# Designed miniproteins, single chains, continued (2): the designs that were tried, part 33

Each design is a single chain, and the fold is of that chain. pLDDT is the mean over its residues in the fold that is shown.

## One batch from the design tools (miniprotein)

Design m5198
Fold by ESMFold2-Fast:
Structure m5198 (fold): chain A 66 residues (1-66)
Amino acid sequence: VEEKIKELEEKIKKAEEELKKALAKLDEAAAAGDREAVLKAIGEVLRALGDIIEAELEIKKLLEEL
């Protein structure tokens, strides 16, 4: 169980890094006035948030099996 939780924690860390990158892209696109790039960056933000939530729910499920 410990190894699985560690894998999920690593997945969350990677998704947090992707979220940080997506937010930086969003800021750049907004500054450039590129509406299509803004929408694409928002999509990347939502995807990263989804990955974080999924991994946290999986950890919660594993803890409930203890």
Scores: mean pLDDT 81

Design m5199
Fold by ESMFold2-Fast:
Structure m5199 (fold): chain A 85 residues (1-85)
Amino acid sequence: SMEELEKALKELEELKKKMEELLEKAKSEELSLEEKEELVKEAEEIVKKAKEIAEKYPTPEVREKALEIDIVAGMLHIVYGVSKL
């Protein structure tokens, strides 16, 4: 239904915003190893939820939004990974 699709898109927008907030926190704060692990775990949960929504509502619009979330999550992993190089 249109209501279910609208709800799915809104949920993906909220997940994207949350992922962007995690990325900004990672970039702007000096975090302990434990805090970094907590942010990574939260990011993984967001990606999992976005994937589940995209599998349930496999429309181009939903897939595009889920891909945007994956891109931001990739940036978060790069920010934390650089310190190991």
Scores: mean pLDDT 81

Design m5200
Fold by ESMFold2-Fast:
Structure m5200 (fold): chain A 60 residues (1-60)
Amino acid sequence: MIGIAEMTKDVEGPDGVVLTGKKGDLVEILKVLPNGDAVARSLKTGKTGLVGLSDVKVIE
């Protein structure tokens, strides 16, 4: 884990690619990708997926 971030908006989409969640959900950032995406894990659901760095606010 490289940090904790908060989702800034609701995200919906196909499971297994995008990490879906609601505004205010906390995620662990596991890896930052060169394209501006990150691999993250939801602290609420335990699921992993891709998040856009523009869609999250790093808090820790």
Scores: mean pLDDT 76

Design m5201
Fold by ESMFold2-Fast:
Structure m5201 (fold): chain A 79 residues (1-79)
Amino acid sequence: SEEEVKERIVELAEELAERGIVPQELTDLVRSMVEEGVPVEDIVDTLLAALDRLAELHPEKRAELEEAKREILELLKEA
């Protein structure tokens, strides 16, 4: 369901922040969007744009950020 996918996206963002791959502020933004009832497609678009920007700023994290993007897109397919 969309609600389950949103929950998994929040969990993934929290895991990425804990690992230092993304800033905690991004996880907080995603959680806020879920609480506000933002559609999962818009949450995903926001995350993918943020991950692309982070990969540009931190090329050393590109492989981990690309893996995160793949996981997010696979979750979206289940919505």
Scores: mean pLDDT 84

Design m5202
Fold by ESMFold2-Fast:
Structure m5202 (fold): chain A 90 residues (1-90)
Amino acid sequence: SLKLPKIELPEEVVREINDGIALIYMAIGKLLESKGDFDGAIEAYRKAVEVAKDSPETAAEAYRNLADVLEKKGLTEESERWRKKAEELA
């Protein structure tokens, strides 16, 4: 492959790329949930939250997905904590 020049991306473009990556992690989490891999889904949703930290609406969606999977595992108190975090960001 041809070597690409090193270019600094504008912060707004980096944020949009990170939002896309967060949506991919949320999709991976939902796929893992459908297979019964709740621990894998939790890790995927946590990565979505980390990547979306500068995007409150996307982070809120990731926190809601994390809360939902924790509730499915019976971790009700932890689920409520992240659901409240999502509401604070929305």
Scores: mean pLDDT 83

Design m5203
Fold by ESMFold2-Fast:
Structure m5203 (fold): chain A 113 residues (1-113)
Amino acid sequence: MEEEKKAQEYIDEANRLLAEGRPDEAVELAKKAIELSTSPELQARAYIVLARAYLKMGRPDEAIEYAKKAIELGKDNPELQAEAYRVLAEAYRKMGDTEKAEEWQKKADELLK
C-alpha cells in the first residue's frame, strides 16, 4: 500500500512538472510510478503522463503508443479513458491525421456524457 501511495505521489509530481514545461523529468517519475504499482488504474494514469510528456517533446508517435496502453489499463474508468482519448486525438492532429483526431475527440466527449 505504501508503494501504491508513492506511485500516486510520483504521478502527481510528474503532472506538476508537465505544467512547468519539464517533460523529460515527468517521464522519469511516470516510469517510476509504473515500476512501483501493480494497480491498472495507477499504471494507466502514469501512461497518460508519459503520452502528454512525449506530445510536449514533439514525439506524437510515442505519445500514441503510451495513450493506447492507458486505454487498455483504464477500461473501467471512463474519465481516465476520455483523458487518454483526448491525448490520442492531439497526437494524431500533430501527425496531420485530422480524421483520426476528430474520431478520438468525439469518443472522449461521448464518454463524459
Scores: mean pLDDT 86

Design m5204
Fold by ESMFold2-Fast:
Structure m5204 (fold): chain A 74 residues (1-74)
Amino acid sequence: KKEEIIKLAHELSYAIAHNKPDEEIKKILEKLGFSEEEIKEVLELKPKVVEGDEEARDKVAKIVKKAIEKKLKE
């Protein structure tokens, strides 16, 4: 379980950084146990992260870290 979560986290980081389709990112986020609200927030921040917005990147990193920590506790 933990190895799969780490793999999905790496896939998520790659998909966001390389501007992969929203549907692909959404599937990864769903597998990581993100809520619909969290998924929408990450997808709204993706264009800014791709543009090199450091603040948007930090916000996405915080959301991802919080969700992964919650999933790892299960």
Scores: mean pLDDT 77

Design m5205
Fold by ESMFold2-Fast:
Structure m5205 (fold): chain A 61 residues (1-61)
Amino acid sequence: ASAAEAAAVGAAAGGVLGAAVAGGTMIRDHYSLEEAARIGAEAGGVSLEEGRRAALQGAKM
């Protein structure tokens, strides 16, 4: 999936769940953790640190 698709799905979910979906999808698509955290944080409306943690958790789902 593209980063834009991941961000759109994450934005629809919102919060930490949104960050996990967006960031986790990007990690599964072989984007860097930094990029996944940034997109996840933006989509979820959470801090970059929370986005990083959510992205790692989302990648395991």
Scores: mean pLDDT 72

Design m5206
Fold by ESMFold2-Fast:
Structure m5206 (fold): chain A 86 residues (1-86)
Amino acid sequence: NPWDVLAAEAGSTTITQAMIDAVIYAETGGVLNAVPLGQDSRGYAIFAVGNGNAVRALQERFGLTVDGIAGDATLAALQANLGKAL
């Protein structure tokens, strides 16, 4: 269940492969509710997945176009930041 994986990662301070896999599964599984995957150095939730507002927050964090669509650019940004602090 991608939401259980995302919930388990909610306390993480770094971007992990499990987070990337959970985002892919959540977006492809048609889930509508979101779970935070962690916090940045300011204490803000990095993202919750499965809705446009959560995707926008992730896109803003990585300096991408903020359109609320989890596409190749959003996934590439997560993969490029694997192991980096949230």
Scores: mean pLDDT 54

Design m5207
Fold by ESMFold2-Fast:
Structure m5207 (fold): chain A 59 residues (1-59)
Amino acid sequence: SAAEAAAEAIRATEEALAAGKLSEEQARVMIDGARRAAEEGDAVAARAVLHEARKLLGE
């Protein structure tokens, strides 16, 4: 679901931030995007944020 994808995207983004893979500002933009996607039921947008975060983690 969009909510599940967004929750995973937020966790992956926070992990990437902790690993020094992006700035705090970039992390905020990604987290805000994932939250908005969940609110709008947009699973495609939520998965796009998740995919970007996973790439930053080397996954």
Scores: mean pLDDT 85

Design m5208
Fold by ESMFold2-Fast:
Structure m5208 (fold): chain A 63 residues (1-63)
Amino acid sequence: MKKKLEEIARKIVESGKTLSKEEVAKLLEEAGLDPSLAEEVLKIAFEIEVEEGVELLKEAVLG
């Protein structure tokens, strides 16, 4: 189950868009998951986005 939430979260991050909880709930329903988990998916998406931002900054500084 967690890996499915991570897959959806990654798609959100890759889209470059900030989605609302309602939009994430729709993606969960489309994937056959519980839309009440939208908040959890948003947390995972935020964590991925922060990690990607840190990696980009690291590459810019280190070459």
Scores: mean pLDDT 72

Design m5209
Fold by ESMFold2-Fast:
Structure m5209 (fold): chain A 63 residues (1-63)
Amino acid sequence: MSDEEKAEKAVKGFTAALPSLSEEEARVLAEMTVRELKEAGVSEEIVKKAREELEKAIKEAAE
């Protein structure tokens, strides 16, 4: 699986789980997801894009 595919799957999984999470849980999961991608060797550029997508998803879910 490419770095881009890893990031996309992580973002999709996060977004799918987001409606079942509190804002605090979502923020923790987002930070863990970003850290996991970075530790897996995904490029900094792709990790940054993934982080921005996760933060945007949290903001959009916040009422």
Scores: mean pLDDT 80

Design m5210
Fold by ESMFold2-Fast:
Structure m5210 (fold): chain A 66 residues (1-66)
Amino acid sequence: MEEKGYKARDELREKAKKLGVKVSDVPVTLSPEQQQVAREVAEKLREIGDALDAALAAGKKAPPVK
């Protein structure tokens, strides 16, 4: 259970680094309670961020309006 939270947090760290965020800025030391919250946030953020990042990376052009 806690290990699963670590994985979600680790993916957030990787995404954050890609966005130009430092690893030290990410909460490396989390309590079991915080890890549970981080996991829930990671799932939602990852789904939105990953889908958006993938769409942009796929070469989706800008919107019709400038």
Scores: mean pLDDT 60

Design m5211
Fold by ESMFold2-Fast:
Structure m5211 (fold): chain A 63 residues (1-63)
Amino acid sequence: HHMEERERRLKEASERQKKINEEAQKLFDDYKSGKITKEEFLKRAQELMDEEARIRRELGRYD
């Protein structure tokens, strides 16, 4: 009964996950190049992990 909504949610999650992966890669590159501190890197990485976990929890509602 929620097939179309589930498909839309999965597409949005896939696109969001791709963006998170790109942001994580940039964050790692910035850390390696010395543009950000280790403390800032860890804080930003945690924020990205929390965002991914929120998306997973939202999608779990449609499993």
Scores: mean pLDDT 77

Design m5212
Fold by ESMFold2-Fast:
Structure m5212 (fold): chain A 55 residues (1-55)
Amino acid sequence: SDEEEAKEAAELAREAVRIAARTGDVEKAQKLGKEAKEKISKLSEEAKEMASSMI
């Protein structure tokens, strides 16, 4: 569902932050951040609006 896809994208973004804080590896954090952006780009327009509203 759109809500689940939006939530997954948000969780991926949060995981990128955790990796940066835990390991300090900017490259890993950037990779996770790019994956979050790719998930957002693949979301339907409605799911994108939901994700933006939730953040």
Scores: mean pLDDT 74

Design m5213
Fold by ESMFold2-Fast:
Structure m5213 (fold): chain A 63 residues (1-63)
Amino acid sequence: SSEVLAIAAEAAKIARELKKRELSPEQERLLNEGERLLVRGVITGDVALAREGLALYKKALAL
C-alpha cells in the first residue's frame, strides 16, 4: 500500500506539471489511459498496474 501511495504521489506531481501546459492529442491520450490504469491500481492495491499508469504519465511528460 505504501508503494502504491508513492506511485500515486509521483503521478500527481506529473499531472500538476502537465496541467500548466497546452497538451498535444498524444499527451492527452497517454494521460487518460495512464489515469485509468493508476485509478485501478490504487483502488485494487495492484502495484504493477499503478506502475504501468505512472509509466504512461512519464511518457506524456517527456513529449
Scores: mean pLDDT 85

Design m5214
Fold by ESMFold2-Fast:
Structure m5214 (fold): chain A 78 residues (1-78)
Amino acid sequence: SSEELREQLEKLKKEYEEAKKELEAQGDYETLKKAIEHAIGLVEKLLEEAERRGDKETVEELKKFLEELKKELEELEK
């Protein structure tokens, strides 16, 4: 359902921000890279589901988060 997709996105964002904060505090950038890669994969799956359902608002939110994650990954790989 669209409600389920929104809840999954909100949970993913919260879990990612918590993990990022902890890993950055520990200087564990290798694990942070893996966490970002994992989050990207989950967002891409949610994006496919949102697109299939025609949930344009969730698609736009997922695309914004995906762009943010990809930029953060590129920054860490510099």
Scores: mean pLDDT 84

Design m5215
Fold by ESMFold2-Fast:
Structure m5215 (fold): chain A 58 residues (1-58)
Amino acid sequence: MVEEARRMTVAELYELLHKELGASREEIAAAEKEVIERLGRLDNAEVVREVLRRLEAK
């Protein structure tokens, strides 16, 4: 998943995270924001890791 995310478009990443992990659009957007704030750029692999971290913390 993380490795595949590096090669995905943003739209494909959102679909994957929603379909496979059950993450809401809001959760994915929050993870994306966190990654951008932390790294200063969008990184699809880091967005996947952040979504997984948030879901595990529930």
Scores: mean pLDDT 75

Design m5216
Fold by ESMFold2-Fast:
Structure m5216 (fold): chain A 148 residues (1-148)
Amino acid sequence: MLSFPDEEELKEIIKKAKLDKQEDISLFYLTLELARHLNEHGTPEELHIGVLIYELVKAGKSNSEIAEELRKRGYNYSPAEVSRIIREAKELLEKVKELKKLEPEEAVELLRRYLEEHQPSAAALAMVLMELQEEIREYLLESAEENL
């Protein structure tokens, strides 16, 4: 049975990662809240679609090319629906970047409110998590170099 980390486990992960900056701690908690929300409300198929759209966007594909690739894989998405998912992901990512400047508890509460009010698709949530995973990795690498 895989449970999400409790508060003590989260504190240990933060210590192990040497996250001492407020923004880095807040970003970590925001990322975990997004992952929790996706796990509770998303399906494995929606997660797969979001990851695939993310990879194709990074490869420089147009919304029409992404929609065609999804259709080849058995998923009926229009270019307009792909565009909507990408827009939802961009808006959510901008909100996360705004909220990371706040204390972790306040940031998570405001993120929960945003998710309830805007109800972004699970595919958009998956895209944001992929982007944040890359940003967290870069932050950890840069922080390690600065402390050498």
Scores: mean pLDDT 79

Design m5217
Fold by ESMFold2-Fast:
Structure m5217 (fold): chain A 75 residues (1-75)
Amino acid sequence: GAVSREAAEEARRRGEEAAREGRYDEALKHYLTAADIYVQLGEREEALAVYQRAGAILREAGLDDPRLLRGATLV
């Protein structure tokens, strides 16, 4: 896929929309996609913010995902 800031922002928006609808698995996939694009672009602050946002949403839903901790460590 295209590695661009616009693609990362679109993925983040889709993640937020899925989270609002209670579709937490889809929200996580979109957030991880956004974070991966930001990492590839060298946008470490943006990548970390996306990992932290995804973690907060999952914790509010009573869910934990170790991929978020691993990704945050790489940033």
Scores: mean pLDDT 76

Design m5218
Fold by ESMFold2-Fast:
Structure m5218 (fold): chain A 75 residues (1-75)
Amino acid sequence: AQLEEVRSLLEKALEALEAGDAESALEYLRKAQESTTDPFIREEIEAAMRLIEAGDLERAAALLRSLITFVDQQL
């Protein structure tokens, strides 16, 4: 299902952020954004990408954890 793919990509992005790999995290988030039509999920992914681009990896990781929890509640 589309949401299961999005969840997998968000988890990979979070793992990349925890490893300090901002480039891989952005790539996974771009793919997650392309894999969903949900406007709330797309907007939250965009917010996480902005935090990563600003160098705020801790806040980006926290947002992704919250978003993964939200997606899990929709599955």
Scores: mean pLDDT 85

Design m5219
Fold by ESMFold2-Fast:
Structure m5219 (fold): chain A 96 residues (1-96)
Amino acid sequence: SMKEVIAKLVEIAQEINDIFVEEGATPAAAEKAMKLFEESAELLREAFPDDEELQRLIEESRRRIEEAIAAKDYVAALQTIMATLQAGIDRVRAAA
């Protein structure tokens, strides 16, 4: 259900925020946040399989996150992950 998808995405957002608060902007935090980002991307893909704009946002965000990590800009990586996750949550809420 959309309500369960919202709950899972909010939980993932809270987990990413907790990682950032506890560990700071580090390679380890970025790796953990990227795994949670991919879990969120899969949830959004399953919920909205035909939403081309949402899938494009996720793909572009993934690219930007990978570029930020390659540049060792873990703050930019985590900010992009959180912004994309919030956009996903907003999309699910609009559909609920």
Scores: mean pLDDT 87

Design m5220
Fold by ESMFold2-Fast:
Structure m5220 (fold): chain A 65 residues (1-65)
Amino acid sequence: DAPPSPLSPEILKASGDLIHAAQDGVSQEELDKKIEELKKLLKEKKADPRSQQAAQNVIKTAQRI
């Protein structure tokens, strides 16, 4: 089995920060800022499709909280 590709430390941190912010019940405006930050990091780091999919799952989870 192929191991999952590691995410960059910045992407992992941004993903965690987004989930924690959503769980803490911050405003939608703050969530949108965190989502945009994560999206920018994905583009800047040229993340592979697997990493992009993982980040999209995090965004969807945060938006549903």
Scores: mean pLDDT 73

Design m5221
Fold by ESMFold2-Fast:
Structure m5221 (fold): chain A 96 residues (1-96)
Amino acid sequence: SREFINELEARVLVFASETPEIKADPLELTEKFVGLVENISETAKRLGISPSAVSNTLRGKGSEENRERLAEYLSEELGLSPEVARRLTRLITERR
């Protein structure tokens, strides 16, 4: 999953750099995001779902409910507005 995390990191960095609503440093925000993704068990506890459900959601296999839970969590943890967090969640969970 290192390659998957590296791909997510690159996508989040570009998103943070190109999104005018994000006032935080793109590198700092991306590092915080990677820390959340690398600690799947802690993220699962915070979301109230299983670690496998978190992994499936990140890979675009999750339910809409779990994507919404993830967006709310990213809004809180990364200091993003709900709308920006939903856009980020869509970016990382959408199958290309």
Scores: mean pLDDT 83

Design m5222
Fold by ESMFold2-Fast:
Structure m5222 (fold): chain A 72 residues (1-72)
Amino acid sequence: SVVNLLRRTQELIREAEKGDEIAEGVAQISLAVLVRYGSPELSELAQKALDALAAGDYEKAREYLEKAIELA
């Protein structure tokens, strides 16, 4: 389920914000998969979340994922 993947990715971003480098890496991989294989709208939101995560903006990354969950 795409919704379950998005929810798990959101949890991983929360863990990454707390300093879990493994959670950050797994979140990056999950977002990259959504960029490559998601619908055009989901791909765009996943790319924005990935860019926000790379910038250390965990709040913005979660906002894009919440929007993606609403669309899925």
Scores: mean pLDDT 86

Design m5224
Fold by ESMFold2-Fast:
Structure m5224 (fold): chain A 60 residues (1-60)
Amino acid sequence: HMSLEEYLTSIPGVTKEMAEALKAAGIKSLEDLKKVTPEELVRYVPEITLEQAEEFLASL
């Protein structure tokens, strides 16, 4: 099984710091991440825009 951190850092534009922020917010699996709204994602990773959050979640 690939860890969520390894998966996220394989996506272009995703930093290790972003992956760690999501993990710290309690997102422990890809299934958990798919249930997150773009607005919630921006709340967990405030350095990204809402548009970037929507594109990121769509790429999952």
Scores: mean pLDDT 73

Design m5225
Fold by ESMFold2-Fast:
Structure m5225 (fold): chain A 74 residues (1-74)
Amino acid sequence: NAVEEAERLLKEGQEYLKKGDYDKAIELFQRAIELAPDSPVARQAKAGLLKAYHLKGNDAEADRIATELEREIG
């Protein structure tokens, strides 16, 4: 089940984010989005990407993800 795999990747990404391994967290969140792109898991993974890019100082990537999340809510 792609959604179950995406949920596992989301949880792993959140753990790497807590550890300060932002690059690994980004990889895992991107894979979660790929497996279940139009899902609550993908929205949570995008929120994780936004936080990871902010913590890395990648403002352009963070702004892109924030805009996409705003579009999904509106």
Scores: mean pLDDT 81

Design m5226
Fold by ESMFold2-Fast:
Structure m5226 (fold): chain A 70 residues (1-70)
Amino acid sequence: SSKIEKIRLLGIKFLEEKDVEKQKKLLEELFKLMKETLSKEQIKEVLEELKKKTKNEEVKKLIEELLKEI
């Protein structure tokens, strides 16, 4: 339960973050935690939702790279 809550909170922090470097760090932490906790299909779903809600192209590119890692 605590890991799922942390994933949810990291996702919220990522979407609220305005600094690209901090967003990238949050994305890396989120991805690591999701790999330990969620199925590949669930990780893909979360990453695709974050990509839709993200405006920055560099961050979108990182999400696309992470989607290939699944």
Scores: mean pLDDT 86

Design m5227
Fold by ESMFold2-Fast:
Structure m5227 (fold): chain A 120 residues (1-120)
Amino acid sequence: EEQVVESGGGTVKEGGSVTLTQKFSGFDFAKAGVSWFRQAPGKAERFVASISASGKTVGYASEVEGRFTISKDVAANTAYLHMNNLKVEDTALYTAVAFGMKGGLPRFVSGEGTQLTVVA
């Protein structure tokens, strides 16, 4: 029932900028926090950024702080990860996960991920 549609990935030059988007449907996005994770080739999945349901609390991994900005547009049911000053080390599969409550239980909805490749 819940769906995620991804866009904004692909190949980008080092020093460039890109915005990854994930559109969510089938659940109450206004009441959901969103976290972005990434998995680089041959590495463990890592936290990137989070935003609370209200949008008042944001968090970033230290290696992306100051370069990446997370936001959500409740009217569009879309989460955004704005990425500036890209590095080759930012090459990864990026996945947004929406987190909320349904029937008193924690509920996660995630997409398939979008691939970002940063080339020198």
Scores: mean pLDDT 80

Design m5228
Fold by ESMFold2-Fast:
Structure m5228 (fold): chain A 61 residues (1-61)
Amino acid sequence: HMSIEQLIGRILRLIGEIFDIELQLAQTTDPGKIAALQAQKAKLEAELQKLMQQLKSADAS
C-alpha cells in the first residue's frame, strides 16, 4: 500500500515533471517535439489527477 507520504512525494515529482515539459514547450519550435511533449504532459496530468484523488481518499479517514 502506498502511504500518504509516498503519495505526496509522487504528486510533487509529477508536478516537477509537468513544469519541466512546459519549460521545454516554451523553448521548442519543432512540431514533432511539441506533439511528443504535449502527449507526455497529458499523461502526467492524468496521473496527477488520479494520485490527488487517492490522496483525498486516504486523508478522509
Scores: mean pLDDT 81

Design m5229
Fold by ESMFold2-Fast:
Structure m5229 (fold): chain A 95 residues (1-95)
Amino acid sequence: AEKYIRKALLHARLALKTLEKDPSNPEEAIKHVKLAIEYLKKALEDPSLTPEQKEGIEKALKFAEQALSYIENGDFETAIKYLKEAIKYLEEALK
């Protein structure tokens, strides 16, 4: 689980930086959010997750999916807000 959580966090952070620095390149941010979602789904397949880690990852996944939807609709301000929430829950899951 930890390896996939760290990969999801890396891609969520890259998506956030891409949107904050150059919102004219949404394709790169979309790619990173989709990879974060994929790694979060893989992390949730780990039966050794604590209940707290599972809840945190499920919340991060929900926020990442919301961020993707808002990027695809051109609402980058709301997408950034949801990416920051996803990152927060992923950082908490790694404690």
Scores: mean pLDDT 85

Design m5230
Fold by ESMFold2-Fast:
Structure m5230 (fold): chain A 67 residues (1-67)
Amino acid sequence: DAEKEVQRLIAEAEKAFFAGDYETALALLEEARRKAETIPDEELKERLLSRITAGEELVRRFAAADA
């Protein structure tokens, strides 16, 4: 089930993000995006891709900020 795989990858990315592992978080979000692109339901795909994009923006913002 691609939807469950995407949700699992997003959850793992969130865990990596809170651990300060931004590289792993981004890698997991990239995998989630690749998986979401295979979903035939366009509305579900758009919803998941929007969530992934928001996660990527959050991770990149924290990774780019001066500590």
Scores: mean pLDDT 84

Design m5231
Fold by ESMFold2-Fast:
Formats: C-alpha cells, structure tokens, sequence
Structure m5231 (fold): chain A 62 residues (1-62)
C-alpha cells in the first residue's frame, strides 16, 4: 500500500541521514575534511531524491 511505502521511504531517509552523520564524523576524526564534505554532498543528493519520492507518495495518499 502507498502508506506503507511512504513509511518505508521515510525510514530509509532517516537511516541515510544517520549513516551520513557517522561517515562525516569518522572522516573528520581522520582529518579528511574534503572527504567529509564529499560524503555530505553525496548523501544530500540521495536525500533530495527520497524527499521527492516521499512528496509524490504523500500527494497520492492525500
């Protein structure tokens, strides 16, 4: 169902955010500030894609 799909996509976005935060922390601890920025950018692009999917699912449910 669309509601379950929405919940799954929201959980996926939450996990991606948490993984990004951990990766960025690890890279900064290693002194790789450029790697940390690159990881943030990569995750942000993926999060934007998920946000678009979530928005579409919300419009279909509403």
Amino acid sequence: SLKKKLEEKEEEAKKLQEEMDETVKRLREAGDEQGALDAEIDASVQLIGLAVEISILKSEIS
Scores: mean pLDDT 84

Design m5232
Fold by ESMFold2-Fast:
Parts: sequence; structure tokens; C-alpha cells
Structure m5232 (fold): chain A 75 residues (1-75)
Amino acid sequence: EEEVLEALALIYHTLAKKAVEKGDLDSARETLEKLIELAEKYPDSPLIWETVAEVARLLGDEELAEKYEQKAKEA
């Protein structure tokens, strides 16, 4: 389960980064929403919350990134 979450986090992070690099902000936001959904299902996983924060930062949403970085520290 932990290994699956790590793989999913890496996949979604990569997809979001590529979307942002292409200027496809809608796809990047969609990926962020999927990551948040995963983090809510596995709230004790710091890795998923950190990945959510990273993707939010890639989108330029510093406030959202800080919120999820804090959740990662609490997990």
C-alpha cells in the first residue's frame, strides 16, 4: 500500500509538472484535485500531503502549498 501511494504520488507529480510546462493549467488543476482526494483517503501519509503542496506550488498557489505542507508535518 505504501509503495502504491509512493508510485501514484510520483506519477501525479510528473503529470502536473508536464502540464504546467505546457501551459495546460486545467490538467494540472485536475491532477491536484486527484492528489487531494488521495491525501484525504490516506491522511496519515506525509508523502501524499507533500506532493499536494508541491503541485500547488507548481501552479503558483503559495497559500494552498503552505496549507498542505502543514498537513504533511501533522501526518
Scores: mean pLDDT 81

Design m5233
Fold by ESMFold2-Fast:
Structure m5233 (fold): chain A 68 residues (1-68)
Amino acid sequence: GAADAARLVVNAANEGAEKIVVRLSDGSVLEVDGSNAAAVTGAALRVIGEEPERVEVEIDGEKHVFER
């Protein structure tokens, strides 16, 4: 779900991920530098707030899909 996707975004940044890309079901794409804590937090909060039916999180080129 959205909470699991948000957790992955935060954990990946804490583990030193360079690039995090979040794709939301509305077609929005958030490209985040993992070293930018404000951008990482903003992306995680947006995922939780929108409660999308589907979220794709790409961490340094590796894709993870979360559905409700």
Scores: mean pLDDT 81

